Designed miniproteins, single chains, continued (2). Designs and how they scored, part 67

Each design is a single chain, and the fold is of that chain. pLDDT is the mean over its residues in the fold that is shown.

## One batch from the design tools (miniprotein)

Design m6315
Fold by ESMFold2-Fast:
Structure m6315 (fold): chain A 89 residues (1-89)
Amino acid sequence: MEPAVVGATITIPKALSDEQAAELKKKVEELGKKAKEEDERIISVEVEIKNTSSETVITITVKAEDGEVALEVAERLKKEAEKIAKEIL
């Protein structure tokens, strides 16, 4: 089966400092690395943070062996990232 890619987006209605954005990215990337180490079906996890003057957008992109795995992992990482964002804010 062809690998599938699923993106999950978290929008925080507040601009983060560069330090807060960097910490958030690092912690979410660590979650993605751990998920890949625990599940061979996960091919890659990419994290992007876009900080504007009014909001911060986190995009988590999961590539997995199929769409169901990619969706499950993306939703799980989104939930954990939302928890981390609340702890930083």
Scores: mean pLDDT 82

Design m6316
Fold by ESMFold2-Fast:
Structure m6316 (fold): chain A 80 residues (1-80)
Amino acid sequence: TKVRVTLTDEGNPATVIDKAKELGGTVQSIDKANNKVLILFKEETNLDEAVAELRKTPGVQAVDYPGMQGQILAEEIVVE
């Protein structure tokens, strides 16, 4: 399962990477231009707990993942 973490401009991606590893996640990509980190978790991972811990991490602005919060992207798929 893929989890997207958005950092503040002052956020340190290393801190998020370390927390993700602690939670059993693997960093799939880092988008420094958009302050985003994509993390892959195993399907067995408690995503609600992992997301809550990532949100507590300093420099994290938002954490997005499909399914558990009913985020049907109907309002975020605005054609850019």
Scores: mean pLDDT 68

Design m6317
Fold by ESMFold2-Fast:
Structure m6317 (fold): chain A 111 residues (1-111)
Amino acid sequence: SPDERIVFQALDQIREIEDELVELARAGKLTAEKIDEAQKRVQEIGDQAIAQIKDPEFRKLMENTTRHILSSYRQLRELLLEGKLSVLMVEQEHGVIEIHLAVTRLVVKKL
């Protein structure tokens, strides 16, 4: 469906941002400003997708996915500011987000 394609495109764009953050963390270049930029990009992707989606179930999935990722980024940002963020913690949160994106794709295919 058109809505399925919109969701999948948004999830692909979010995964690209995720990959960028993990690479920054591995390089020791992850900053609060880079997390803020990623949060803004994810919010914009989510908002643009939601505006195009007609089915309320697909909108809800996109809203839930966007909310979960932004919540994870807020936690990483707080840990970074406290000097407690490790590369392993970024990689673990990335793994959780990757699972969430995969589950969202599976649910979308069943609608």
Scores: mean pLDDT 89

Design m6318
Fold by ESMFold2-Fast:
Structure m6318 (fold): chain A 89 residues (1-89)
Amino acid sequence: LEPSELDPNEEVEFSEEIKKLLSKEGIKKEKVTIFEAFQALERYLAKNKLLDPDDPDLVDVSGTELGKILGKDKVTLEELYKAFYSHIL
């Protein structure tokens, strides 16, 4: 699914890998809105201090569960959201 085609309030089901990540941030539902999922992602990024202070568009996911899911150490926020959409069933 392309990011521009999804309503932030649309309920979607993510892959098991993303569901595990979301459950650690308090979301235990089978289906969640894109908005709720992105709020949980933002909490995860803040909690693990993954935002690069020198580049606000870069996220360092090295050594994290999210980095393992993405197969990358550094991504832009745009790439991160696009990858997250790619995990919608």
Scores: mean pLDDT 74

Design m6319
Fold by ESMFold2-Fast:
Structure m6319 (fold): chain A 61 residues (1-61)
Amino acid sequence: GPEERERALRMLEGALEAARALGREDEKQTASDAIARFKAGELSAEEAEREARRVGERLGG
């Protein structure tokens, strides 16, 4: 629903900000692309949350 989509978008935006802060260009691009696809309706909330977690894992390793 709308609440799940709002949460997913916040998670993606958080991942993008984290990638920017760390200067990680590949992860920044991945998060940015996921946001664009999510806003275009190409990703479900679950898929968007999964992408945000993957970016977070790459930044944390």
Scores: mean pLDDT 86

Design m6320
Fold by ESMFold2-Fast:
Structure m6320 (fold): chain A 60 residues (1-60)
Amino acid sequence: SSQRQQLRDDLRRLTLQAVRNRDYGVAARGSRLVRNSDQLSVSQMQQLLNQLRQQLLQSS
């Protein structure tokens, strides 16, 4: 679905931002979620993306 693709793209962008911020923990988790995105529901992807966003903000 378009929503799934958008969330996958958002996860990729967040992962790149985490690398730039040297938050390798968030980057590693983001990369794993992108690889396993087809095994996750849209709701799970959205929840995990929001959690990673909050974790990245804490490292800033």
Scores: mean pLDDT 83

Design m6321
Fold by ESMFold2-Fast:
Structure m6321 (fold): chain A 70 residues (1-70)
Amino acid sequence: SMMREEALKLLEEAVKKHPDDEFLKTLLDLLKKATTDEQIKAILDAAAQLMRALGDEEMAKRLEELRERL
């Protein structure tokens, strides 16, 4: 799925921007194993919330926008 590939790319960008966040790396690993759109949506929601907590509002918005397209 093109949307799954976009989700992986965006979450990898988030990990590179926040390399000290172990939970973000866990979300990336979960995304690689996700098999349903509902699982992908849940991971993107969690990642967006984490980005907001870290003060990265732009990345949070990008994750939310991708989630809405699934």
Scores: mean pLDDT 84

Design m6322
Fold by ESMFold2-Fast:
Structure m6322 (fold): chain A 85 residues (1-85)
Amino acid sequence: SVEEEVEKLIEEFKKLAEQAKEAIKNKDWEKVYEILEQMTELIERMHDLMDAHLSDAQRRAYYDKIKPIVADLQKLLQKALEELL
């Protein structure tokens, strides 16, 4: 089902987020960039599936699962950028 495909993409997104956190910790900026590109591609795929097949309420529920993952990465990236400046 579409829901199963979206759930699979969310799990892949979570795995990439953990890899990104480790790359940020190690200051491996080349790897951070590569992972963020992959995460962006997953968001685009999730958006396309959700926009075509899911209700607004279902989409909000999935976005609510993604939001804290993005927020955690944003905090780590902000801290890393401040250390570079």
Scores: mean pLDDT 83

Design m6323
Fold by ESMFold2-Fast:
Structure m6323 (fold): chain A 58 residues (1-58)
Amino acid sequence: LLAALQAAAEATRAAVAAGELDPASLRTSFSTEGKTVVVTTTAVGADGSERTITAREE
């Protein structure tokens, strides 16, 4: 869980810093599928499209 959280946070921060994502639109959700924890962050891109960043941890 922590590794997936850190990976998703790092990728999200890089995208926000590059101007690719709107930080005010950030939403993070968690799900489990068997032995895998999935962290999904969704945000609105600079072009107005919805973008998703996913990190997985077993």
Scores: mean pLDDT 75

Design m6324
Fold by ESMFold2-Fast:
Structure m6324 (fold): chain A 98 residues (1-98)
Amino acid sequence: MAAAIERAARENPALLEEARRALEEGRYERARALLLEMVEPHLTPEQVAGLAALLEAERLARTELTEEEIEKEIEEAKAGKAKTELGKKLEEAAKYSK
């Protein structure tokens, strides 16, 4: 995973910078789309799904939840007992990090 992301960043530095700016400006859906477009050629379909889930979890955490709620979702995801959309996306992302 990491090596593919590093390669995509080296080949598309302008696209990475645009994605970073979109994230800093709160345009999380655009940042997600740009990051996925950049890394998709270097990842397996399963890794793309995991990355998409992680980016969606980040969007939900930043737009709709307090820090306390985010911590609860992370703990429930670690236990494999996710009940919310954020927790389920975190569980999905974790499958591709092992």
Scores: mean pLDDT 65

Design m6325
Fold by ESMFold2-Fast:
Structure m6325 (fold): chain A 93 residues (1-93)
Amino acid sequence: MSTVEIEVWGSKKAVDEAARIAIEAAAKAGYNAGIEYDPEIVIIDGKEVVRATITLESEEETELEEVIKVAEEILKQMEEKAGVKAEIVKAEE
């Protein structure tokens, strides 16, 4: 079992769209995706932003490198289509 966590931040609309992209892309790849929103308003560069953590999990014996590649593709799609900032913050088996 391999798990990758992606932190995303931006406007509420952008983070909601990023979550939708991640859940859809993960499902198509055969992975489980979860999202956890921070309840606090975060200020970044003087602007109010929403922050969330997206967790990607493989329930099968999938190598961590394969899950990371899927996470990197999802991260790129979220940044390009939703306009969020995103970063892989954790990767483990």
Scores: mean pLDDT 77

Design m6326
Fold by ESMFold2-Fast:
Structure m6326 (fold): chain A 68 residues (1-68)
Amino acid sequence: GPAEELREEMIRLVESEKGLPEELKQGAIEAIRVSGVAGLAAAHELREAGLISDETAERIRELALKLL
């Protein structure tokens, strides 16, 4: 359904970040699968740590807001 399609797009954005360590990538994917809020929180933490781009974090934010 629409929620699953939004989650899969968020997961693709995380997977596109080649500099993100695999363990942190899997943690972010699990957060996204749990809830929009958890996915948003994970993306915010990764952006603050400088591990993902601002563009990726903002795109995840926009998608997560559609899940809320």
Scores: mean pLDDT 86

Design m6327
Fold by ESMFold2-Fast:
Structure m6327 (fold): chain A 98 residues (1-98)
Amino acid sequence: SDAEIEQWADEFLLLFNLPESLRPRIAAAIRELRRDPTTPVEELAERYGLPLPLARKLTLFVRVRVEKLSLDETLELARELGVPESVALSIWTYYVSK
């Protein structure tokens, strides 16, 4: 739902201490990833005007939720996406705490 996309955007902004001005772009990118979780990080970054490292974190954040990944699966995907383990653990912790 749109409400869930906005909630995930708010959670992502809070987790990474991002400015509220990014919210519309983050929400739009989340909507795209929910529709197609295989969207390449580079295309997501270009389409929504996001720095590449931020697009990598967002892809992991959304895919953990959409695909209901385990901790081990989250860490494996983080390695593939180039997301640091400490960041992946933060994303996982927020996901399981609900």
Scores: mean pLDDT 89

Design m6328
Fold by ESMFold2-Fast:
Structure m6328 (fold): chain A 56 residues (1-56)
Amino acid sequence: RTPEQRVELVEAVLRAYPDEVLSVRDLARLTGLSQAAASRARRRLIEEGRAEKRVP
């Protein structure tokens, strides 16, 4: 998957679970990405203002 597709997957999961504080492990499990890829995608979304940083 391209980096853009990974970002879209993580964004979709965050939109599906807006009330949940999702860890990198949760994002990796729900998207099928590695923890490193999920972490990078989440960081990019936060940098772009498309997601809020929440840590469990």
Scores: mean pLDDT 73

Design m6329
Fold by ESMFold2-Fast:
Structure m6329 (fold): chain A 55 residues (1-55)
Amino acid sequence: MFPSQEEIDALVSQIRAIIDAGKTAVAEENAQQAKERLSPEQQRQLDAQMDALLA
């Protein structure tokens, strides 16, 4: 079962907090692991969010 939108939003918030702490590599690894449980559409949304946070 794919995670709910609420769970994805919570994950994005956690990743943003990790990036703000200066641990970008850890945030990228967490995002990559999360993608294993996401649909292709959700993976694209997560990639777009990560690109925005790293820009």
Scores: mean pLDDT 71

Design m6330
Fold by ESMFold2-Fast:
Structure m6330 (fold): chain A 116 residues (1-116)
Amino acid sequence: SMELAQLQARFATLVVLIRIAAEGVPSTDENLAAEEARVAALVAQTAPLSPEQLEEAIALILEALRKRAAGEEVDAEALKERLIALGVPEDVAEEIVEWIERLTPEQAARLVAAVA
């Protein structure tokens, strides 16, 4: 459905933006174009998730980003387990929480502003 496709794209884009910020890769046109394949791979990996599972996964990630923006520590293990329980692949969930933990409060605040 259109709604499912939009949620898959939103999840994949959010994850890629978090990765870029956490690794300190400049958001140049060349680097953004190189991320298209990673977005497509994440959409494929999350294909079994329902719209409700994708919405909850996005909400959990945004909550973690808001905590980091506030200078609070994120419970990485709890976030990882909650994402896995929603159907996010374990390797993807592990990468997401590792990247979020690497973010500065300023980087997390910019990500929240960009996607909210």
Scores: mean pLDDT 82

Design m6331
Fold by ESMFold2-Fast:
Structure m6331 (fold): chain A 66 residues (1-66)
Amino acid sequence: MSLEEIGRVISEKTGVSEKNGILAAQIVAANPQWSTLELGRKISEETGISVKTGEKAARIARALLV
């Protein structure tokens, strides 16, 4: 599954924009050793969404990245 496809799934499941979903997927793929909380914080910093929504996005992306 491409990062763009993962970003669309994140958008559908969390209500964030496709652009923010794709960016979240890219952050998760680039940082495989980071905790869900660390990923959620980074996603929040880069997209302006809440840390809690960023953590949810990170969990979705990890499930799809295998």
Scores: mean pLDDT 86

Design m6332
Fold by ESMFold2-Fast:
Structure m6332 (fold): chain A 87 residues (1-87)
Amino acid sequence: SHMDELLERLDGLFVRLLNLAANDADPAEVAAVAAEAKRIAGQVEIPSHVLESMIAALEAARAASTDPEIAAILDDLIAYLRELLAA
């Protein structure tokens, strides 16, 4: 289904985002992947337990990041997912 395809794409983007953050990749690439993840997350119904797991993984990546630009990108995505969880 279209929903299943979007969820699979979101999962792939999320894994890519965590890998890029862990390797202190180009902040512009991290921002682009995070923006696409936000776009898809806003279009799908994500179960609360999945949102909680995603937020926890991003917070761990944020704590491990040495790049302040990547840290800011992760903080923005965490805030967005927390808003989705609160809705």
Scores: mean pLDDT 87

Design m6333
Fold by ESMFold2-Fast:
Structure m6333 (fold): chain A 74 residues (1-74)
Amino acid sequence: SEAREERLRAEVEQLRKEINDLYKKIRSKLTPEQREKVTAMLEEIAALERDGAPLEEIVEKYRQLLDFLKKLAE
C-alpha cells in the first residue's frame, strides 16, 4: 500500500510538471474561455487534494486535464 501511494504521488508530481510545461507552451494560443476551463479544472483538483480525496482520483483528474491540454495543442 505504501509503495503504491509513493508511486501515485510520483505520478501526480510528473503530471503537474508536464501540465505546467505544456500550458506555458500553448497559453498564448488559447482563448479566454479555454484558459478559464483550465483554471476551473485546476481548482477542482486543488479542492480534491485539500479534502483528502484518494490519490487514484487525483491522478485521474490530472490525466484528464493533461489530455484536454494535449487536444488544444494539436
Scores: mean pLDDT 87

Design m6334
Fold by ESMFold2-Fast:
Structure m6334 (fold): chain A 57 residues (1-57)
Amino acid sequence: MEERRIQARPEREKYEKLFKLLDEKLKSGVPESYITELMRKLAEGKSYDEIIEEIKK
């Protein structure tokens, strides 16, 4: 159940956090390509926490 459990985790919560930060960044003028890059990093194995920290910097 390791892989299935990871995929079944409540991704909605981390997605909501990312969504709020991404909305703020979009209002700041970052391009959608920036959003795409962050999502790619998440898919590559970066934790949502690391992505959030990158956004906050």
Scores: mean pLDDT 68

Design m6335
Fold by ESMFold2-Fast:
Structure m6335 (fold): chain A 88 residues (1-88)
Amino acid sequence: MEEEEKEKAVEGFAQELLDRGYITPEDAEKLKEALIEGKPVEVTVRAPGSLEQAQKLAEGIKGRVEALKEKYGLPDFELKLTPVAETP
């Protein structure tokens, strides 16, 4: 698979999370680096509503990361997602 396709998929995923307000720009950059280079990363995940919703979102993000790794042959890395409830 083309390197450009892999990079675009990773950037698109991180951008989707950023555009939805789920992660910070700094965490989006760290997540992209981790997915491409296999570096350990901790990302704070924000979700509207309760901490339970943020936890479910973090689980969904983790599953999508695994799917990206399988599809594009990305390196394995330590991913820690810290769920935080979005405060109004």
Scores: mean pLDDT 78

Design m6336
Fold by ESMFold2-Fast:
Structure m6336 (fold): chain A 80 residues (1-80)
Amino acid sequence: SKEKIEKLKKEVEELIKEIEELSKQVDEETQKEARELIETARKRVEEAEKLPEEEQLTMLQFVKMELTGEILVLKNRIKK
C-alpha cells in the first residue's frame, strides 16, 4: 500500500539519522563507509519512486535492512 511505502520511507530516514549520530563516535575510515552507504541508500530511495508499488516496497525493505546492518557495525566499532 501507499501508506506502507510512506512508513518505510520514514523508517529509512530515521535509520539514516541514527547512522549519522553513531558515525560521530567512530574512526574516519568507518565514517567514510557510513557516508557512502547513506548516499547509496538515498539514491536507491529516489530510484524506487520510479518503480511500481510492489518493487518500491521490495527496494525500501532492502534499504532498511542495509541501514540496520550498518547501525550494528557502528555500535560494535564504538564498543572497541
Scores: mean pLDDT 86

Design m6337
Fold by ESMFold2-Fast:
Parts: sequence; C-alpha cells; structure tokens
Structure m6337 (fold): chain A 99 residues (1-99)
Amino acid sequence: AMKVLVIGFDIDPEPNAGALYAMQKAAQLARELRAQGIDAVSVNAIGATVEELIEIVKKYKPDKVIIVTHRDDLEEARRYAEEIEKATGIPVEVINAED
C-alpha cells in the first residue's frame, strides 16, 4: 500500500488560529486516507526547521509527503518542500487548508 506522511505546517513556533486549522486539516486528511486503505500518518511541525522536517521524512520513509499549511505560509512551505525533495528524493505536495 502507498505510504503517505501528512505534515501540518507552521513557520512560527506560536501558531495563530489559521495555523491550528491547518494542523487539524492535516490530521483529518490522514484519517480520510487511512479510511481509503492508504498507510497515512500525520505530524505537526510548529516552528520546525527544514532540517527537522527532513529528519522526520527520513524516519517515516513515506512514498509521498503532503504539507498542509495556511495561506500566509504557502511560499515558505513550497521552499521547504523543494529542500525536502532534494534531500530525500521523496515527492512533496503542498496544500492550502483554507482553499
């Protein structure tokens, strides 16, 4: 079965309501994927460095990573996604929880 790591992402260590919504959406997405028979797990990355996210991805060894974030962090999440793909070879998709 496909293994998916869903990351609820915020660049700030103290997230606002939008960040909390993104994290809740990540957890919901992982539950929905598991209901479809996909091996999915969610983690929250609040104020995490790209190096910490790379370590998480290497630990879980997923076939795909999905980063769920809010609008204000989309550009930073895309930058992190590119660095994770370069370091791990694992494809990363970025989703705006507000859209």
Scores: mean pLDDT 84

Design m6338
Fold by ESMFold2-Fast:
Structure m6338 (fold): chain A 57 residues (1-57)
Amino acid sequence: SLAELERRMAEALRDRNVEEVERIIREMHRLNPDVPESSAEGSIEMARRLAEGARPV
C-alpha cells in the first residue's frame, strides 16, 4: 500500500539511503501515476541534502 511505502521511505531517510528513497518514490509513482514526477523530485532533493550534511529530521 501507499502508506507502507511512505513508512519505508521515512526509514530510508533516517538511514540516509538516497538510493532506497529514490526506489521507493518510483514505486509510489507506479501505484499512483497521477502524482507528478516534480513531487517525487522534491523528496529526492531532501534526501540529497540530508546526505550532504543536513541534520536528519
Scores: mean pLDDT 66

Design m6339
Fold by ESMFold2-Fast:
Structure m6339 (fold): chain A 60 residues (1-60)
Amino acid sequence: SPLEQRIAELEAEIDRLDREGVRTLLEKNDWEKVDQIVAETKRLNAELERLRAELERQRG
């Protein structure tokens, strides 16, 4: 399903950004970059929740 594929892609992207955010905070001390990663992660999580709700509606 295109929805299931997009959900999997978003979950992988969120996981990658989460790991990058932790690394950036601990190793680079780049607070501006951390803030950007947090903002992107929040946006992607909101999209993920919408797609999951759509998938559940399709499943009944």
Scores: mean pLDDT 82

Design m6340
Fold by ESMFold2-Fast:
Structure m6340 (fold): chain A 58 residues (1-58)
Amino acid sequence: MEELREKVEKELEEEVKRLMSQGLSIEDAIRKAYERLAARLSEEERKVLEEVYKSIKF
């Protein structure tokens, strides 16, 4: 599970950075990145993504 968490965290971080480079605020970028990844990831990866998202403080 550690490897899966690190993979999901990296993908979320990369998507957030990409969205912020397009002019989105950190809050909007994180929310949009979460939604995009949730649509693309497997059910198992999505559960890890939910845990990562809940741990983020704005």
Scores: mean pLDDT 77

Design m6341
Fold by ESMFold2-Fast:
Formats: structure tokens, C-alpha cells, sequence
Structure m6341 (fold): chain A 77 residues (1-77)
């Protein structure tokens, strides 16, 4: 019961991330949800950490793109 609810919550978050274009992070969260349903807590944790790593990589790339846009705006002024 609890594992089913927790897995469903992870799947809902994954669906949201996938809809926003974070497809790789979403897939790791879906895989983690499946491991939660089978009570494989160690593998679920590993997959959750992989999802977090992919999100951090994407956020880092967006930060660099944001910095580049600011530099371009400063050059135009």
C-alpha cells in the first residue's frame, strides 16, 4: 500500500518532468518507481540519484545559456 502510493507519486513527478522536456531524468524516476513497487530500496535510491544528476546537468546547462544571454545583452548596450 505505502510502496504503491510512493511509486505513484514518483511516476506523477516523472510525467511532469517528461512534459517539460527532462526525458532522461523522468525515465530514471520511472525506473525508481518500479523498484519501489518491488521493495528494492537500494536500487530505487540509485536510480533516484541518477535522476537528480541528470536534472543538475540540465540546470547547469541552462545557467550557462542564461549567462551567455546576459553577456550578449551587455555587448548590445
Amino acid sequence: SLNQRLAAAFEAVADTLDSLGYTEAAQFLRDAAQQIRTANDEEARRLYLKASEKLAETVSKLSEEEKKLIEEAEKAA
Scores: mean pLDDT 77

Design m6342
Fold by ESMFold2-Fast:
Structure m6342 (fold): chain A 100 residues (1-100)
Amino acid sequence: MTPEQLERDLEEARRALEELERRGADPLLIEHARLGLEALEALLTDREEARRLLEEMFERRLKVYKEKLEKAGRLDALPDEKELEELRAHFERVVEELLA
């Protein structure tokens, strides 16, 4: 992707985030979106920081997902520890390929 296109996507993401806040969306979802925006922003200047932010975004997305399932009373659908480890390993591989 070109830097110009990435910058346009960043602006669009910021506006979408502000709309989520205006509509009173779940604070955890808003925070996850902010982290994603920061990670994309870092891709333009600091690849190592982008990696850290992407990993943090994964953690927060997982937390939001778990909380959503808990509120819906679907605790049985929560991923187990082994499944989470597998997802993390896959995510790390994807991030490394993206940043290569």
Scores: mean pLDDT 69

Design m6343
Fold by ESMFold2-Fast:
Structure m6343 (fold): chain A 90 residues (1-90)
Amino acid sequence: MEEKLKEIAERDIRIAEERIEELEPKLETEEDRRLLELARKSLERARKALEEKKYLEANIDAGVALLALAVLETIRKRREEKEERERELE
């Protein structure tokens, strides 16, 4: 089971890295930057845990990074939808 936990952690870390790279140039607010920073710190902990062969901790920290990125994407999407709606009403 350790090998499967390692594979999941490596995959989640990769997904988080890709999402950070995609979202970083699109940050507009201090809240966006705080969420990205939380994701980066969680990803750093996940990488360290993976290096130390703490695969459960690596999975948890990678999951936290992905959650922070999902929240960031949701906030940005809702902000964009609100701006579009306000433009249509004017």
Scores: mean pLDDT 82

Design m6344
Fold by ESMFold2-Fast:
Structure m6344 (fold): chain A 70 residues (1-70)
Amino acid sequence: SPEQQLQNIVEQTKEQLKQARSVDELKAILQKAAREMMDVTDDQELLDKALLELGREAQAVLEQLREAQA
């Protein structure tokens, strides 16, 4: 189902985000994930739910990267 495919992308992307060493790498990972999600479905509610879960992990990683570059 699209829900399961989106959840799979979210979980794989979370692991990739944990390995990001710079803001540029984080952006590249997020751009790839967003394109993959949009290829799965046009359902905005379903996309918003998946992006919310991914966004929380991305924010945590981004905060750590900002601290390291400050």
Scores: mean pLDDT 81

Design m6345
Fold by ESMFold2-Fast:
Structure m6345 (fold): chain A 68 residues (1-68)
Amino acid sequence: SAREKALETARRLAEVIARLMAEELEARTGLKPEVRVEREGETLFRGTAVAGDVRLEAVVDARPLIDA
């Protein structure tokens, strides 16, 4: 369905952003980052990257893609 395709697209976007955040943290800290992507509620995907004391998070909302 269009909804399922929108959710899959948002998940893939969150994965790409999480990888970019991890690359940036590794470059800045010299530490291997921990990366996580989680679905939160109906339409939100949270990407997280952690290296030592530094944490980056991004949230992708699939709702605009579902409504398109």
Scores: mean pLDDT 86

Design m6346
Fold by ESMFold2-Fast:
Structure m6346 (fold): chain A 94 residues (1-94)
Amino acid sequence: SSAMEKLIEVTKEFIKKVLEIFKKYNDPRLEEIKKEMERYLEKIKKAKTIEEMLKIIEDLAVRLLLEASRVGEEAYEEVKKVVEEMGKKLKEIS
């Protein structure tokens, strides 16, 4: 599906931006977080419907906000902004 392909592309952009934020804060868990994001991307690629894909993306976003909160308030706000931007793009596609 063209829509599902666009959702995967937006999710890849989201992952890249979030990784740059974690890298900026020099989080010692960067490699663990990267592997977790890669596992979520695999689940998203295996989704059979737009609804299933969006639910997995939402779970990923919640998990990354939790990880960012462990870095600090500034990191949390930066990741939250990226999540909000992603949410807007996802609504335009679906």
Scores: mean pLDDT 84

Design m6347
Fold by ESMFold2-Fast:
Structure m6347 (fold): chain A 81 residues (1-81)
Amino acid sequence: SQQDFQQGLQLFSQGRLDQAIQLFQRSIDLDPNFSQAWSGLGGVLFSQGRLDDAIQSFQRAIDLDPNYEGARNALRAVQGS
């Protein structure tokens, strides 16, 4: 799951959004409690303009790790607050 997550981040940084989603989803499938993978998925969905899906993914990351500042800040940005 960590390897898939890291590859997902690389593809996301390259603007390869659909491929990044596939790797983040694979990371989540292997480890559903991996809060960073949920946050990564939220980021790529936000970049695609899929705002409701991004909110759900960031919220899941926060539910798994309430002190995850990056996911909390990202959720606030997506919600406009």
Scores: mean pLDDT 87

Design m6348
Fold by ESMFold2-Fast:
Parts: sequence; structure tokens; C-alpha cells
Structure m6348 (fold): chain A 91 residues (1-91)
Amino acid sequence: ESEELRAALEALRAAVEAARATLSPEQQAELEAFLAGFPEWLRVPAGARLIAALLNPDAMDLAAVKARLEEEVAKAVNSPETQEVLKRIEE
């Protein structure tokens, strides 16, 4: 389980890095500024969703995506289950 989760996070990180390279410098700066408020362990999945919104503005409301990510981060930070899962990845 933790091995599969670690592999999935590594694949997501690689995909986020590749997608980030396709963004304009202005979009990259906006992405980095927004994600700076997030814990490092959530920046990759949050970054993936924000990049998707930046690349598809007609299909995705960027403000709504940002609001949902902030809610999910608040929930994740305060979740003992999420903290336990993250700890297992590091072990």
C-alpha cells in the first residue's frame, strides 16, 4: 500500500514538473505563490489540479479550484488519518 502510494506520488510529481514546464512564466509564478501557503507534501497534488485549471480556463473556474484546494488542505492538515498515511510513506 505505502509502496504503491509512494510510486503514485512520484509519478504525479514527474507529471506536475512536466506540465509546469509548459506554463508561461506568469502562470508558473502564480502557481508557486499559491502553493507556497500549502504544506510541501500537498503541493504536488494541489499543483496538478491548479495546472489543469490554468491550462483549461474555459472548462475550469480557477477561483473555485483554488477555494476547493484550500478547503481540502485544511481538512488534510487536521486529519490524523492523513498524517498517519504520510508518515508511513516516509518509513
Scores: mean pLDDT 69

Design m6349
Fold by ESMFold2-Fast:
Structure m6349 (fold): chain A 65 residues (1-65)
Amino acid sequence: DEGERAAREAVEAARAGDGAAGARYALKSFQHGGLSEKGADGAGAAASNGDGEVAERAVRQGMED
């Protein structure tokens, strides 16, 4: 599933400190039906701010919505 794969890539990028890639993958996941809109917004914002752990938590929450 493209959305689910992109969500995992968002977590990996955020954990690696690549906030720009994390934000792009979070948006891609939302566009492919993986993350909720709230989850993608939260993950993208956290990744862009350098908060990899917060980004991972946002992705987990967004996938459960």
Scores: mean pLDDT 78

Design m6350
Fold by ESMFold2-Fast:
Structure m6350 (fold): chain A 93 residues (1-93)
Amino acid sequence: MLKEIAELMKYVEEKTGNPVTDEAYKEIVKLVEERLKQQEELEQMYKNAKTLDDHIDLAMQAIQNSVDELEKINRIIDIAKNTKGKTVPLPEP
């Protein structure tokens, strides 16, 4: 979790040229938590997949999760660009 949060924070800082704000940080944490939950759900789907249709459903859900994550990342970048306030330091490993 901390590594994924740090990586996304670095990406946002690189894209905005500014330190991550508290508002952007909260959205990053939520996104990383949702990503980990979705990974667990996909692993369960894979273990239960027995038909071609099951594998197609898994692949489609993985694609949809990726699209949704990209949209959320773009929103976080916009928040970071437009939000003024307290900044959050990168978490130490």
Scores: mean pLDDT 79

